# Designed miniproteins, single chains, part 95

Each design is a single chain, and the fold is of that chain. pLDDT is the mean over its residues in the fold that is shown.

## One batch from the design tools (miniprotein)

Design m3298
Fold by ESMFold2-Fast:
Formats: sequence, C-alpha cells, structure tokens
Structure m3298 (fold): chain A 73 residues (1-73)
Amino acid sequence: MKLSEEAAKEIKELLKRAAEGFSPELQETLLRMFEAFKEDIEEMELIVEHLRTLGGDEEYLEEALEILEEEKE
C-alpha cells in the first residue's frame, strides 16, 4: 500500500527527531532505508520498530506509527 507524499514527509521528520541521539552514520543509513521503502507502509513500520529497538525516542516513533495506521485506512 502506497504512503502519501505528505505522510512520508511528516514521518521522515519524526524519524529524524527520534534518531537525534544516534551516530551520524546510523542516521544516514536510516534515512537511506526510509527513501528506499517510503512507498511501502509495511516496510516503514519495520523501520520504525527497528528504530525503537535501537533506542529511538518512543514519543516520535509512536506518532509515526499512528500516521502509518491512518494511511492504511
């Protein structure tokens, strides 16, 4: 299922905020993964869960997951 450009942009900003404590190399890797999978909602959910496992900020990750759920409907 395709993610809208508006939702993808909002999720990208949330993922950047969640990953602010990460190394620059890891942040770059996560942004490349985002760009590769930004049109696939299920792959985006996996990226968000991966960020949570790495210690990303839960508040921003939860907001990103809410946007992904809205895009499924």
Scores: mean pLDDT 77

Design m3299
Fold by ESMFold2-Fast:
Formats: C-alpha cells, sequence, structure tokens
Structure m3299 (fold): chain A 79 residues (1-79)
C-alpha cells in the first residue's frame, strides 16, 4: 500500500534528516523501510516536531495525509 506524505522534498541520495509526524508506530516503521539511508526522528505533536526541527535545521518535516495541515503549520514556525 502506497502512503502519501506531505513536505517530502528530500533527495534519497542526500541523506537529509527527516522529522516524521505520526502517532502510529506501524506507519513509522513502514516509512523507515522506504528511507533506510536517512536519519528519521519521530514526532507525536506540533511542539515536539518544532523542537526537533530547531535542533536539526537541515531536517524536513514529513506527515501522512491526515496530518498535512499540521506539518504546514510547523514548517511556517521553523522557517
Amino acid sequence: MKVEYVGLDVDPNSKQPIIFLTKDEKIFEEFKKEFPNNKIYEAFSEEEAIKLAKENPDAVIVAPPTLDELAEKIEEKVN
């Protein structure tokens, strides 16, 4: 099953860190398998994702379609 994510402008060859916004551990494990060469951080909330983005300014925030509006708000606060 193909899961659509928002905010993923990552080149798979760049090894850019990814902040993955989710509350589902199974979705997170499937996402990690698709991007094995990238460092992936899991965030359960807007506040946690903002903290991780500030600590990792080169990271991209990615969310499943159900959390796309939240991901956009986080990008506005860290950029």
Scores: mean pLDDT 68

Design m3300
Fold by ESMFold2-Fast:
Structure m3300 (fold): chain A 80 residues (1-80)
Amino acid sequence: SAAEEIKKIGKKLQELLEEAKDDPELLKKIEEAVEEVVAEYKPKILAAKSKKERDELLVEMYREALKRAEEVVEEEKKKK
């Protein structure tokens, strides 16, 4: 279900934040990336005319937020 998918993605995002807890700059970058994704999806979710469409957009938002958070972590790890 959409709810189970969101729960799984949410746990992975929480794990990334926990691993980054001792790096304030990395935490800020993760938070900013997640906030940017939420800002992009929020108007689409609010415009959704059915629960199915809203659930699908919520899953996409969570997946994109996790992807962007993971990319931020990988980029910081690769910095010289």
Scores: mean pLDDT 83

Design m3301
Fold by ESMFold2-Fast:
Structure m3301 (fold): chain A 74 residues (1-74)
Amino acid sequence: SMTEKIEGIGPGGKLPSATLAHLETALRLLVVAAQVNRELGLDPSVDREAAAALVEEMRAAGLEPAVSDEEIEA
């Protein structure tokens, strides 16, 4: 799950830059997948929900996601 991918963060833990880059890449892929599905007339809900959940987990770990909430919902 997306939550399991964040297991290495921990409360107040310092993340390796490679782990942060992987989380940002995963988030960007979900946002792009939602956008593509919307443009093709397909349901983007699953990708949007996954992106929102990853954003919440990143913020709970003290990270600031590069994508905005508006970008996820657009």
Scores: mean pLDDT 71

Design m3302
Fold by ESMFold2-Fast:
Structure m3302 (fold): chain A 85 residues (1-85)
Amino acid sequence: PRKIKHILYKFEIDGKEVELEADVDVTTGRALKAVLYVDGEKVVEATESTSANVLIHEAKKEIEEALKKGEAKIESEVEKEEVVE
C-alpha cells in the first residue's frame, strides 16, 4: 500500500489566514495534490502531481520571504503519515 503524508500548514500573512493542505507520497517525496485557502476560501487547487509540487514550492518560498520581513506568523504545522489501501 502507498504511504501518504498529509501536510497542513496554517499561517497569517498581512492579517489574512492562509492554509496550505497537501498529500505527499512518502516513498517518492512528491506531492499528489495541494490546496491553498485564504480566509477560509479555496483560491488554488492543484490535483495533478507536477502542479501540486510547484504550488507547495511557491507557497513555501513566499511564506519564508514574508517571515523574513516580519510580515507573517506561523499558526500551526501538522504532518501525519497514513497508509492508503
Scores: mean pLDDT 75

Design m3303
Fold by ESMFold2-Fast:
Order: C-alpha cells, then structure tokens, then sequence
Structure m3303 (fold): chain A 96 residues (1-96)
C-alpha cells in the first residue's frame, strides 16, 4: 500500500536523523519524515489503485531529492519537496 511505503520512508528518515551529528541535516530529515507521515495518513484514505500507483511513483521519483536536500542541511528545500507529496496526496484523495 502506498501509505505503508510513505510511512516506511518516514521511519527510514527518522532512523538516519538519529545517526547524524549535523543538527541541520537531522532537522531536515525530521521535517521530511513528519510530512511523509502526513502524506501517508492522507494516502490511507485513497482507494483508487491508479491514484495509489501515481503517489507511489512520485514518492520513488522525489525521495532521492528530498533525501539530498535534508542531508545537505537545506531544511526549507526538504520541507518544500516533502510538502509536494502531501499536496499530491490531498489532490488525489479529493478526486475520489
């Protein structure tokens, strides 16, 4: 399920944040994790398989850029990129 994939990504980011000594990189990962969990909560309401596949594909495509922004300490970029997944999840849910 796409919601489980989003929660898995959030869990991975939280784990990475605990290992990092750079406070800005840890902050970026935690911000991204919080937004990925928000996207997962929204995605749990999505019942259309096509919408689920679109969101999963976008997670896969965007995840490396979110991770790079977070790890580089660009907290605002990590937030913006992660917010894009939240916005997509809301839009897909509203179309059902």
Amino acid sequence: KTADDLRGAADAFDMQAELLKDPKAAEGLRVASELLREAADIASGITDPTSQDLLRTQLSVRLPDILLAAQSGDVEKARELSQGLVDLARWLLQRE
Scores: mean pLDDT 87

Design m3304
Fold by ESMFold2-Fast:
Structure m3304 (fold): chain A 93 residues (1-93)
Amino acid sequence: MGRLRNLGRILLRGSEAHRRVLELNPELRTPAREELIELAEEMGEALINGDIERLEEVRERARRLAESHGGSVGRQAAALAELTERAIEELRA
């Protein structure tokens, strides 16, 4: 449990840093990048709370984002979906 909570805190800090980058570089702001940041935030909170149902919702949304987008956003969304899947398996073990 402690390891997943620490991962959640890392994801929340990373999301804050990413939002700051977009504030300083508005030309990089896209709906897809904003959704990716939101998904990472929701995953972080769900990991801290051990909320499997919320993690399943994040995984599904991340998969859809990965299918809809190529490049950096698509790869990051696919990685987030994979990480969420592993967290769900660990919480159910």
Scores: mean pLDDT 85

Design m3305
Fold by ESMFold2-Fast:
Structure m3305 (fold): chain A 57 residues (1-57)
Amino acid sequence: SLADAVAYLRELAAENGIVLSDAHLEQVARYVLEHGIPLTPENRELLLSILVGLPPA
């Protein structure tokens, strides 16, 4: 779900010292769900690049 994706990405961001607004985390979560990107440890580098690279809404 979107809420589960936001929770996962928030924890991943926090573990890596990335501070993002809840709105930005939701935008990233929507992006990964829309593109079918699995929320897995194997995709950590990709997910981190999206967290820092995707512009805020």
Scores: mean pLDDT 80

Design m3306
Fold by ESMFold2-Fast:
Structure m3306 (fold): chain A 114 residues (1-114)
Amino acid sequence: SEIEQLFRIYELAKGVIEATEKAIEALKNGDFETALKYAQLARDLAQEILRLVDESNLPEDVKKEIKEHAEKVIELTQKAIDAIKNGDVPTALKYLEEAREEAKKILELIKKAM
């Protein structure tokens, strides 16, 4: 059902928010291994959102908007991963915070569609 598809994407978007928050806290504590793990998880969850949206029976306008924000999360989390690997904490924090805001936009789109 459409509602079940929306709920699955909602839970994945919540997962992206939680993963980005955990990556941010790990970076603030100098734990680059944990930060990298959660940044990678956030990217993987956003890729799963993109896959589920493409396979869904959601209206095309809703698909397009969710895909735009999911693609931005993927790009921003990859940039954060690259910054973490280079020890660039300020850049990694910026991209993780931006990815978190994009994931929140997915949640708001889902709430409007429910």
Scores: mean pLDDT 90

Design m3307
Fold by ESMFold2-Fast:
Structure m3307 (fold): chain A 59 residues (1-59)
Amino acid sequence: AEELARRGLEAARAALREHGSAGAITVGGSALKELQEHYGLPVPELRSGEEAIAALEAL
């Protein structure tokens, strides 16, 4: 879980730099969904890439 969250966080931050908030929410949301499906972690409703990054940082 922790390693997947870390990799997702790095990928979401890279997407934010390259593609803006829409890229970060897509990449970060995908990582959060994988964490929910495999580990049962809660996934918040995401409105921005910054929220997706914050959710991954909280894990």
Scores: mean pLDDT 76

Design m3308
Fold by ESMFold2-Fast:
Structure m3308 (fold): chain A 63 residues (1-63)
Amino acid sequence: MTPEQLRQQGLRHMELGRENRSDPERSREHNLLAIEYFRKAGDLEGVREAVELLAENLAASGS
């Protein structure tokens, strides 16, 4: 995959994480996949955003 294709996969998994917020385990899996794809793409901003979503998911699950 090209870096652009990897970024698109990261964005898709971030979106799926947001859509699945009511299912914390599924949302978390998607956020983790987004982090992996952004890392492969070398997109450090994408990694940061996906990590922020993961942190929000963990905080919501613990509340």
Scores: mean pLDDT 81

Design m3309
Fold by ESMFold2-Fast:
Structure m3309 (fold): chain A 96 residues (1-96)
Amino acid sequence: MVEVPDSAYAVVVIFKKSVSKEEALEATRRLAAELGVEVLAIATREMPDGTVVSVVALPTRDDALRLVRAAQERKDLVEAAAVSADIRGTLAWVES
């Protein structure tokens, strides 16, 4: 378990049902690396309907918004992406 600061920002990326949990994790890692943003934590969860959600914790709001924009441009893989208003609840949820 990695402690994420309360000042951090969580980005939620919702993948299309055709994307596997492993593909979602890899795609999310590549997007962050390509943008040069610092990743504090990353986790993925598969939903009962077959959608996969990735959560990425980042230190700044600007990095979070950059990741959201890059994820939204991946219309082949990504259904939706947004910054979470509740970083602690979002991280607890994805890790459960």
Scores: mean pLDDT 79

Design m3310
Fold by ESMFold2-Fast:
Structure m3310 (fold): chain A 86 residues (1-86)
Amino acid sequence: SMEDVEKAREVLEKNKESIDKRAQEKTDEMIARAKAQGKTVTDEQRQALYDQYRLDEAVDFLRKAGVPDEAITALVREEVRRAQAA
């Protein structure tokens, strides 16, 4: 429902700093592991990795807040649509 989507946006806004911090920590950890294995990570790969972890953390917060999976799926689909239009 539209109310579930609105609640989801409020949850994401309220938890923005925590989501961003956790996504950055996971990104930094993965890059550190890659470097330890002698691999190089491009800026584009770093950004894609951060975006993926940020999405994963956002979904986790939404589920814990009781947002229905259907509403989460709708938000993810809309975000992918916007990214393809950019």
Scores: mean pLDDT 83

Design m3311
Fold by ESMFold2-Fast:
Structure m3311 (fold): chain A 78 residues (1-78)
Amino acid sequence: AAAEALAELAALQRSVKTDEEASMVTALSQALASDDPAQRQHYLDLARQSGARAGLTDAQIDRIWETMRRAAELVAAE
């Protein structure tokens, strides 16, 4: 549900432990705001670089991206 997705996103933002995790979340937010596919891919690549430095796998970064996308879609629908 929308409230659950927003709660997950808020919990993720509060759980940021390092500057690299913060950089990853910022890059993912920029990717969500990007209308151009090439610009979106650029920010996704930056998020993967920052996430890798924070010790996250590509699969974990992709899960965070899908959680953020789902939350953004639910907010836009409401």
Scores: mean pLDDT 74

Design m3312
Fold by ESMFold2-Fast:
Structure m3312 (fold): chain A 74 residues (1-74)
Amino acid sequence: SPVEETRAELDRIFKEFKEEVEKNLTPEQAKEVMEDAELIRRAALKLVEEGKITPEQAVEFVRDTLEKLLAHYK
């Protein structure tokens, strides 16, 4: 399903993002950024479930937003 395909790709992106966050940020910043990242992930999945965006748009939205989020904490 589009939701399952989006979830799998977002799981991969989040694993890579968590590794980058843990390498480059303080534990306190890592906690805050990962909490915000999880909200973004849930929002993207909901939009795919509701048929408002494509899986590809959801992945692009998450990647762009996580990059901006990481920049905020640096």
Scores: mean pLDDT 83

Design m3313
Fold by ESMFold2-Fast:
Structure m3313 (fold): chain A 84 residues (1-84)
Amino acid sequence: MQRATLEEMKEAGDRLLAELDRVIAHARATKSPEDVEAAEGALDTLELAIEEMEKLGFDPEYIERMRAAVDRARAELEKIRAEL
């Protein structure tokens, strides 16, 4: 199946969120510019996924939850960058 269902897309979004948390934690531990750049890439990927989910009419509360997680990750990444 080449088209994702809304449920499969939510699962993919949750996986992207988990990966974002992992790469942010790694960047925090290493404080390397390369790991910070990898975390930024994961963040950008999740933001694009959220935009697509919003266009498809996902529940606004689900979109708000995902955006809140992205905002927290971005704030953490900015703190890590300030220490480089």
Scores: mean pLDDT 78

Design m3314
Fold by ESMFold2-Fast:
Structure m3314 (fold): chain A 71 residues (1-71)
Amino acid sequence: EEERREEERLRRAEERGRRYQPPAFEAVKAAMAAPSLEEQLAVARAFRDRHGFLTDQAAEELAIGAEEFKK
């Protein structure tokens, strides 16, 4: 049953994501310090892809920084 397996994987990813919250915050800070907007976005996307659930907020933080860089 695919739904059951997918739900179990999501639960484990969520549990792991919670533990990655402090490292995710540090990664966001490092990305925000990146020399260019494009590098920030690349780091955010790669980070989100690797860590899954919790990196959604990290990517959002970087998106806010990107908006400031547009001006």
Scores: mean pLDDT 54

Design m3315
Fold by ESMFold2-Fast:
Structure m3315 (fold): chain A 63 residues (1-63)
Amino acid sequence: SMEEAERVYKETLARARKEGLSEKSADIAATYAAMLHVFYGVPKEEAIEKGLEFGRLVEESER
């Protein structure tokens, strides 16, 4: 649902920001996590972890 997507997005965004990722990388992480959960049925916590991993890779590639 849209509400579940927003929840995963917000939780991933908060974790990414706490970790020190840039706003761009945090947004990418959060968007990817939400998509994995809603479109691919990945469990919430796993989707968040995968989103964060992707956000970290984006952060590193822009340095």
Scores: mean pLDDT 86

Design m3316
Fold by ESMFold2-Fast:
Structure m3316 (fold): chain A 96 residues (1-96)
Amino acid sequence: AAALLEAAREKGREVGRELVELFRKLETPEGLEEIARQEGVSPEELRARLEAALAARATAWSALWAEVRELVAAGREEEAVELAAQAFVEAARAAL
């Protein structure tokens, strides 16, 4: 149903916006320090752990998150949000 695919797209956009904000913060010294402080680790340790987690995961979601991160680093935040939205739509379509 069209309503289900539209709901999946909007949910994907919500998740995409949260990821864009997270990756944008991780690419700034101030944002990385804030998140590291909240987690009780050093900024360098947090970055190393996130990079290792992305590299180690053998899933389509790991590839998606890596691409979203690259788009955010390139300043292409709206494209990152739409990429996440499209992935949710494709998952919903496959479930039909």
Scores: mean pLDDT 69

Design m3317
Fold by ESMFold2-Fast:
Structure m3317 (fold): chain A 70 residues (1-70)
Amino acid sequence: SMEKEKIKELMLQFGRLVTQGLAQAKQTQTPAQVAAIQAQISDMIMQASANSEDIDKLKEIFEQVKAFLS
């Protein structure tokens, strides 16, 4: 469906944002801090995958990922 396709696109975009954000964090933060951020974001993305049919939950997770990278 169009909804699932758009959700997957958003998840992919956030995956790229996470990858770039973590690469930048590695330049300015300690390895322990980077690992903690990575673990939290990874858990959020895994929850998004588990809730691929719940658009509201996915939007919530995307906002959480964005907040962690800001």
Scores: mean pLDDT 75

Design m3318
Fold by ESMFold2-Fast:
Structure m3318 (fold): chain A 58 residues (1-58)
Amino acid sequence: MPTPLQQRLQAQRDVRQTGQQNNVPSSVVDGYLDDIMAQPTVDQALAVAQRHLAQMRA
């Protein structure tokens, strides 16, 4: 299984890549990445990442 650090890094990459593909402004993507990093647990970080990914794809 990936480590908590690897899971957070993968979530950040997914958010950044999806933001670039959907023409989301860099300032908004940076805010999403900060939100992921601010979460105290990896499960909460992944849940926040999933929410942001869904919003960017809409």
Scores: mean pLDDT 79

Design m3319
Fold by ESMFold2-Fast:
Structure m3319 (fold): chain A 70 residues (1-70)
Amino acid sequence: SEIEKLNEELIAEGKALLAKNPDDPELHRRLVIEGTKRLLEKMKELGKMDEAEYEALREQFDATVARAEA
């Protein structure tokens, strides 16, 4: 599965970064945000969601991130 492969890659990359920066909450937040964006993009690429659904979900996600950072 392409989604499983992406998830494994994201976990491996995240573990490597966290091992170098074990007490950095900003890094955790950033990894979650970037991981979610990459997952949404991959789901669109695989045809698991259409363009309109992707745009709506991405807009909602971006709005949620902006609200959390306010």
Scores: mean pLDDT 75

Design m3320
Fold by ESMFold2-Fast:
Structure m3320 (fold): chain A 72 residues (1-72)
Amino acid sequence: SDLQKFLEEMQERMEEMRRAGASEEELAREAGVLLAKYAAELLGKPELAKNAEKLSDEEREKLMKEAREKLL
C-alpha cells in the first residue's frame, strides 16, 4: 500500500530527527511537509510535491483537504 509505505518512511524520518534532538515544533513542521508532498502526488500535482517545503501552512492545509476529498 502506498499509504503504508509513506507512513513507514515518515516514521523513520521522525525517529531520525528525534534522535538528533529535534523539537516537537520541528517534527510537526517536517511531518506537515511530508504529508503535503504525499497529498500533492496523490492529486497529480508533481510541481507542488517538489516545492512542498516552500508551501505556506494555508497551502498545505488546502492540499490535505483536497487529498481527503479524493479518498471519498
Scores: mean pLDDT 76

Design m3321
Fold by ESMFold2-Fast:
Structure m3321 (fold): chain A 55 residues (1-55)
Amino acid sequence: SEADEAAEGARRGAEGELDAGEAARASKTAWQYMQEGKASGEAAENARLGSEAWG
């Protein structure tokens, strides 16, 4: 899902695999899915970890 892809993007950003712009977008999207609670359990957990990496 888009939430799973956003969470994966945020994690790769945290690992330094994305440039700053891509990491910021992935983190923002992952945070949004986490807040809305519409993601799967795994996607929500990955989104939380991604948000913590930048927040």
Scores: mean pLDDT 62

Design m3322
Fold by ESMFold2-Fast:
Structure m3322 (fold): chain A 72 residues (1-72)
Amino acid sequence: SMDKELQESGETVRRIVRLLAEGRFEEAIELLIEGHKKKGVTVSREEIEERLEEMQKKAKEILKEEEELKKK
């Protein structure tokens, strides 16, 4: 079921976000690599690091947009 896959993906994303918030960047990388391996996808550590950096940039943009909306 797609709903179950989405739920598992959501749980993994929540764990990654929590690890990043706690400064546990290395554990977040390992969790992502393991998740990709379970899906039969081989990814490099460099690709995972790049993706995590993009996620951090996206989060920063969203926070900035929310701050700008509050100033209206």
Scores: mean pLDDT 69

Design m3323
Fold by ESMFold2-Fast:
Structure m3323 (fold): chain A 100 residues (1-100)
Amino acid sequence: MLLTIEELMDLYKNESPETVLEKALEQLEMINESENPTAEEKAIAEFVALIITTLVRTHPELPRELLERALEAIKRLLEKFPDNEVLKAALAALEAALAA
C-alpha cells in the first residue's frame, strides 16, 4: 500500500536506515507499476528519492543488495520522468555508493 509523505517522514525518524530504505523502495516499485503516475504519486516518488539520497550518503553500511534494487527502481522512474533533477540526484548518489 502506498504511504503518504507524513508516514514516510515518520518511518525516517523512527526506524533503522535499512528498514526505511526497504519501505521507501516498496513505494517506488509500486509507483513503477503505473504507466501514468498521478501528480501525487510523482510527489511521493520525489520525496522517496530524497530519502534514498540522504540515506546512501549518510549510511555507508547499507546492504549492497538494497542499493542495487534502489538503483533499478530510480532508473525505471527516470524513463517516465527523464528531466527530473531529484531523481537524477538519487541516481548519482546510488551510483557513487555502489562504486565505493
Scores: mean pLDDT 84

Design m3324
Fold by ESMFold2-Fast:
Structure m3324 (fold): chain A 59 residues (1-59)
Amino acid sequence: SFEEELKKIREESKGDPEKAGKEAEKLIRSHPDLSSEELLAALQLASKMVKEAEEEAKK
């Protein structure tokens, strides 16, 4: 599912915000059938993933 794929990207790109953002954007773009609510939730989750990866890289 979309959520599972997004979680996998998050785990595989830990400490790499550029990779996290690029892969998440790619996944979201490959699912144009998402409702506006689902798209907003996906974008928020992707944003959180990038921010978490940035904080990990900042350490």
Scores: mean pLDDT 76

Design m3325
Fold by ESMFold2-Fast:
Structure m3325 (fold): chain A 110 residues (1-110)
Amino acid sequence: MRARARIELTALVDGARAVAELIEEDGAIELEFLEPLPAGTDNGLLRVTVEAPSEAAKEAVERYLEQLRAAGVLVLETGERVSEDGVTTREYLLALSGEADRARAEALAA
């Protein structure tokens, strides 16, 4: 079974944006960049918006976020919206590098 979720990323230091798709197939999860962040972007602190059109897509997203947490990434949920069409949009802050980015993400999520 295949599930897909659209992911939009914004680097909070320079405002650079990326678009990716999370693909789950038979328990394997892959992140495919449709529009990658430019070379030299400060990726230490990212705002992430995830659009999940199904329960399978929501579950794939949560499994991917748990993999990131296990790898030492701070993942903070900052918002959730459900459309009338059943599409769930969630917003996150990700701190990928160092104590300073982690502290900044926690301050922004409060």
Scores: mean pLDDT 76

Design m3326
Fold by ESMFold2-Fast:
Structure m3326 (fold): chain A 79 residues (1-79)
Amino acid sequence: SAAMTETLAALGARPAAEVAEQARADAVAAGLEEHAEAAGRAAVEVLEVLREGAAAGDPEGARARIREIAERLAREIAA
């Protein structure tokens, strides 16, 4: 829907450095400090997917890619 594409555009407009720093800080606060850098990288990758999804008008494709990123991060944390 147009509303979902607009939401993706708004979320994707966030500064990458700020998103990465917040994700690292959240990981540390959660006791996952050894995975803070992985969390920061995943957050930036999600931001790029949100931007690409908005540009393409493809919220479902964005959702699928975000799921893949989350699953990869979960495997890295579990290792």
Scores: mean pLDDT 83

Design m3327
Fold by ESMFold2-Fast:
Structure m3327 (fold): chain A 88 residues (1-88)
Amino acid sequence: TPAQKAADRARELINEGEELLKNGDYETALKKFQEAADILEAAPVKTVELMELQKRAGELIREAYKKLGDTETLNKIEEQRKKAEEMR
């Protein structure tokens, strides 16, 4: 089925991305996780399996961003958040 093809491809991309993440290739890992997320989002039927894979891909995307993020980028995000709170 289209849903099963989406699940199979997403698992392949997630596995490839996790290996890249372990090897320190964070940019390529992020690309693989984003491709998996896009395939899962485009699936016309959302099975429990697809929803779990979407959650997993989202978690791995955040992990890859944390690995890619420098302290300055993270500090700027936090500064913007605090300034928004101070103005309210």
Scores: mean pLDDT 76

Design m3328
Fold by ESMFold2-Fast:
Structure m3328 (fold): chain A 76 residues (1-76)
Amino acid sequence: EELLKELMKIEGIDEETARAAVQALNDAISKGLTKEQAVTEAIGAALDTARRLGKVLSDEAIEKFAEVLEKYVEKL
């Protein structure tokens, strides 16, 4: 919930894109991947979802997205 809300604050990130990232992050962690690998999986899922929705994420949006995800996984 909190992670989803933070991701949706980033310009160009919609709810579907944010949810895809959260799902991928949780799946990666559940599989025993490292925090770094989980963040990479989440970013990949977000980019794939944005492309399917006809949206392009700026480099700035991707950077902020990674920052939010990294801060979240550090708390786990």
Scores: mean pLDDT 82

Design m3329
Fold by ESMFold2-Fast:
Structure m3329 (fold): chain A 98 residues (1-98)
Amino acid sequence: SSLEEELRKLIKEAEELLKKTTDPEVKRILERLIEAIEEVLELYRKNPELTKPLAELAIKQAKEALEAIKKGDILGAEENLGLLEFVVGLMKILTEKA
């Protein structure tokens, strides 16, 4: 499967969890997660060859965040989301210099 297809699947999974969630804190985490994954997808599309290793790392962090949410591990979800947002920042710097 393509990396772009994997990112789209993660967005859909997060959106489905968001629809089923009633907890405002979990909703906020899921909304931030969706925004971060969408930004990874756009940055990857802008320059796939330069961003691929960071996009692969972002996919790993997004999967860990979703797994933490499913387990009710809010702290683990916040930690992995923070790491994902950091990777997005690195991808932005990389694509600005290209």
Scores: mean pLDDT 88

Design m3330
Fold by ESMFold2-Fast:
Structure m3330 (fold): chain A 89 residues (1-89)
Amino acid sequence: MEEEVRKALRTGDLATLEKLAEKYGLEKVKEIAVKIIKEEGEGRLPKEKIEEYVKKVKEAKSVKEILKVMIEFEIDLGMEEIREGVEKV
């Protein structure tokens, strides 16, 4: 279950995420999304930014909202990676 949710969130597979939420519940998808944000954000984004994304996921009312938050989070991570790649000491 967790691995399937992680893959669907990473690939933006909304259909699979909706199926998983129907089977296991929206709260389980939120728990896994929060884990991803903390695991991938830790050391890469400011603590306040990580907590903001965690809050947005917990307040999400649908799988589509969770996926939107995860897309925003991945964009912020990607922007930081680009900055690190260009400005690396």
Scores: mean pLDDT 77

Design m3331
Fold by ESMFold2-Fast:
Structure m3331 (fold): chain A 90 residues (1-90)
Amino acid sequence: MAPVVSITLAPGGKVGEEITVTWTASSVADTLTITVKNAKTGETVASKTSTNSSSLTLTFVPKEPGDYTVTGTATNSEGSGSASALVTVE
């Protein structure tokens, strides 16, 4: 089966403070990627890739207030799954 991805987020954060994002896939994936983008500018502020795993944790420190989009993707021989979530930074 294609992996199913879920993302766990804090409800929000502050500029200069660490925000930790964890996501999990329903099965071990060949490739796992998590990306954090500034929703206003489209700039990628953090990304991490892993292989042969079912979970990934990423920590980032926002420099600008506003909304950030977090996207997780997992791929195996059966297909790919993705999820996204929004973090609001004050």
Scores: mean pLDDT 76

Design m3332
Fold by ESMFold2-Fast:
Structure m3332 (fold): chain A 99 residues (1-99)
Amino acid sequence: SLIEEIVNDFRSSDPSLREKAYQTLAELINSKPPEVRAIVAGLLGSLRLRLEALAGTADVESITKILQELSPSPEQVEAALRFLLGKPISPDLDLPKDP
């Protein structure tokens, strides 16, 4: 699947494959409205990406740089991709539990 291919590229030791994976994720994020981008930023654990998404100032290049600096886990990347593509994600991974 596309999600598995992108996640495998993120796991690669090849910097060029990781860069392409970051760019693909950035393009998917940039194609969505600001509210969706903010949710994805939360899944990736990036306050900076969330603020730029809400401001409407982020482009693909800016998002790619933020993702590279953040270096999200493959699990965070998979959750973000599943959300962006309208696939089910695990609520235990993505939601703070109420006490």
Scores: mean pLDDT 74

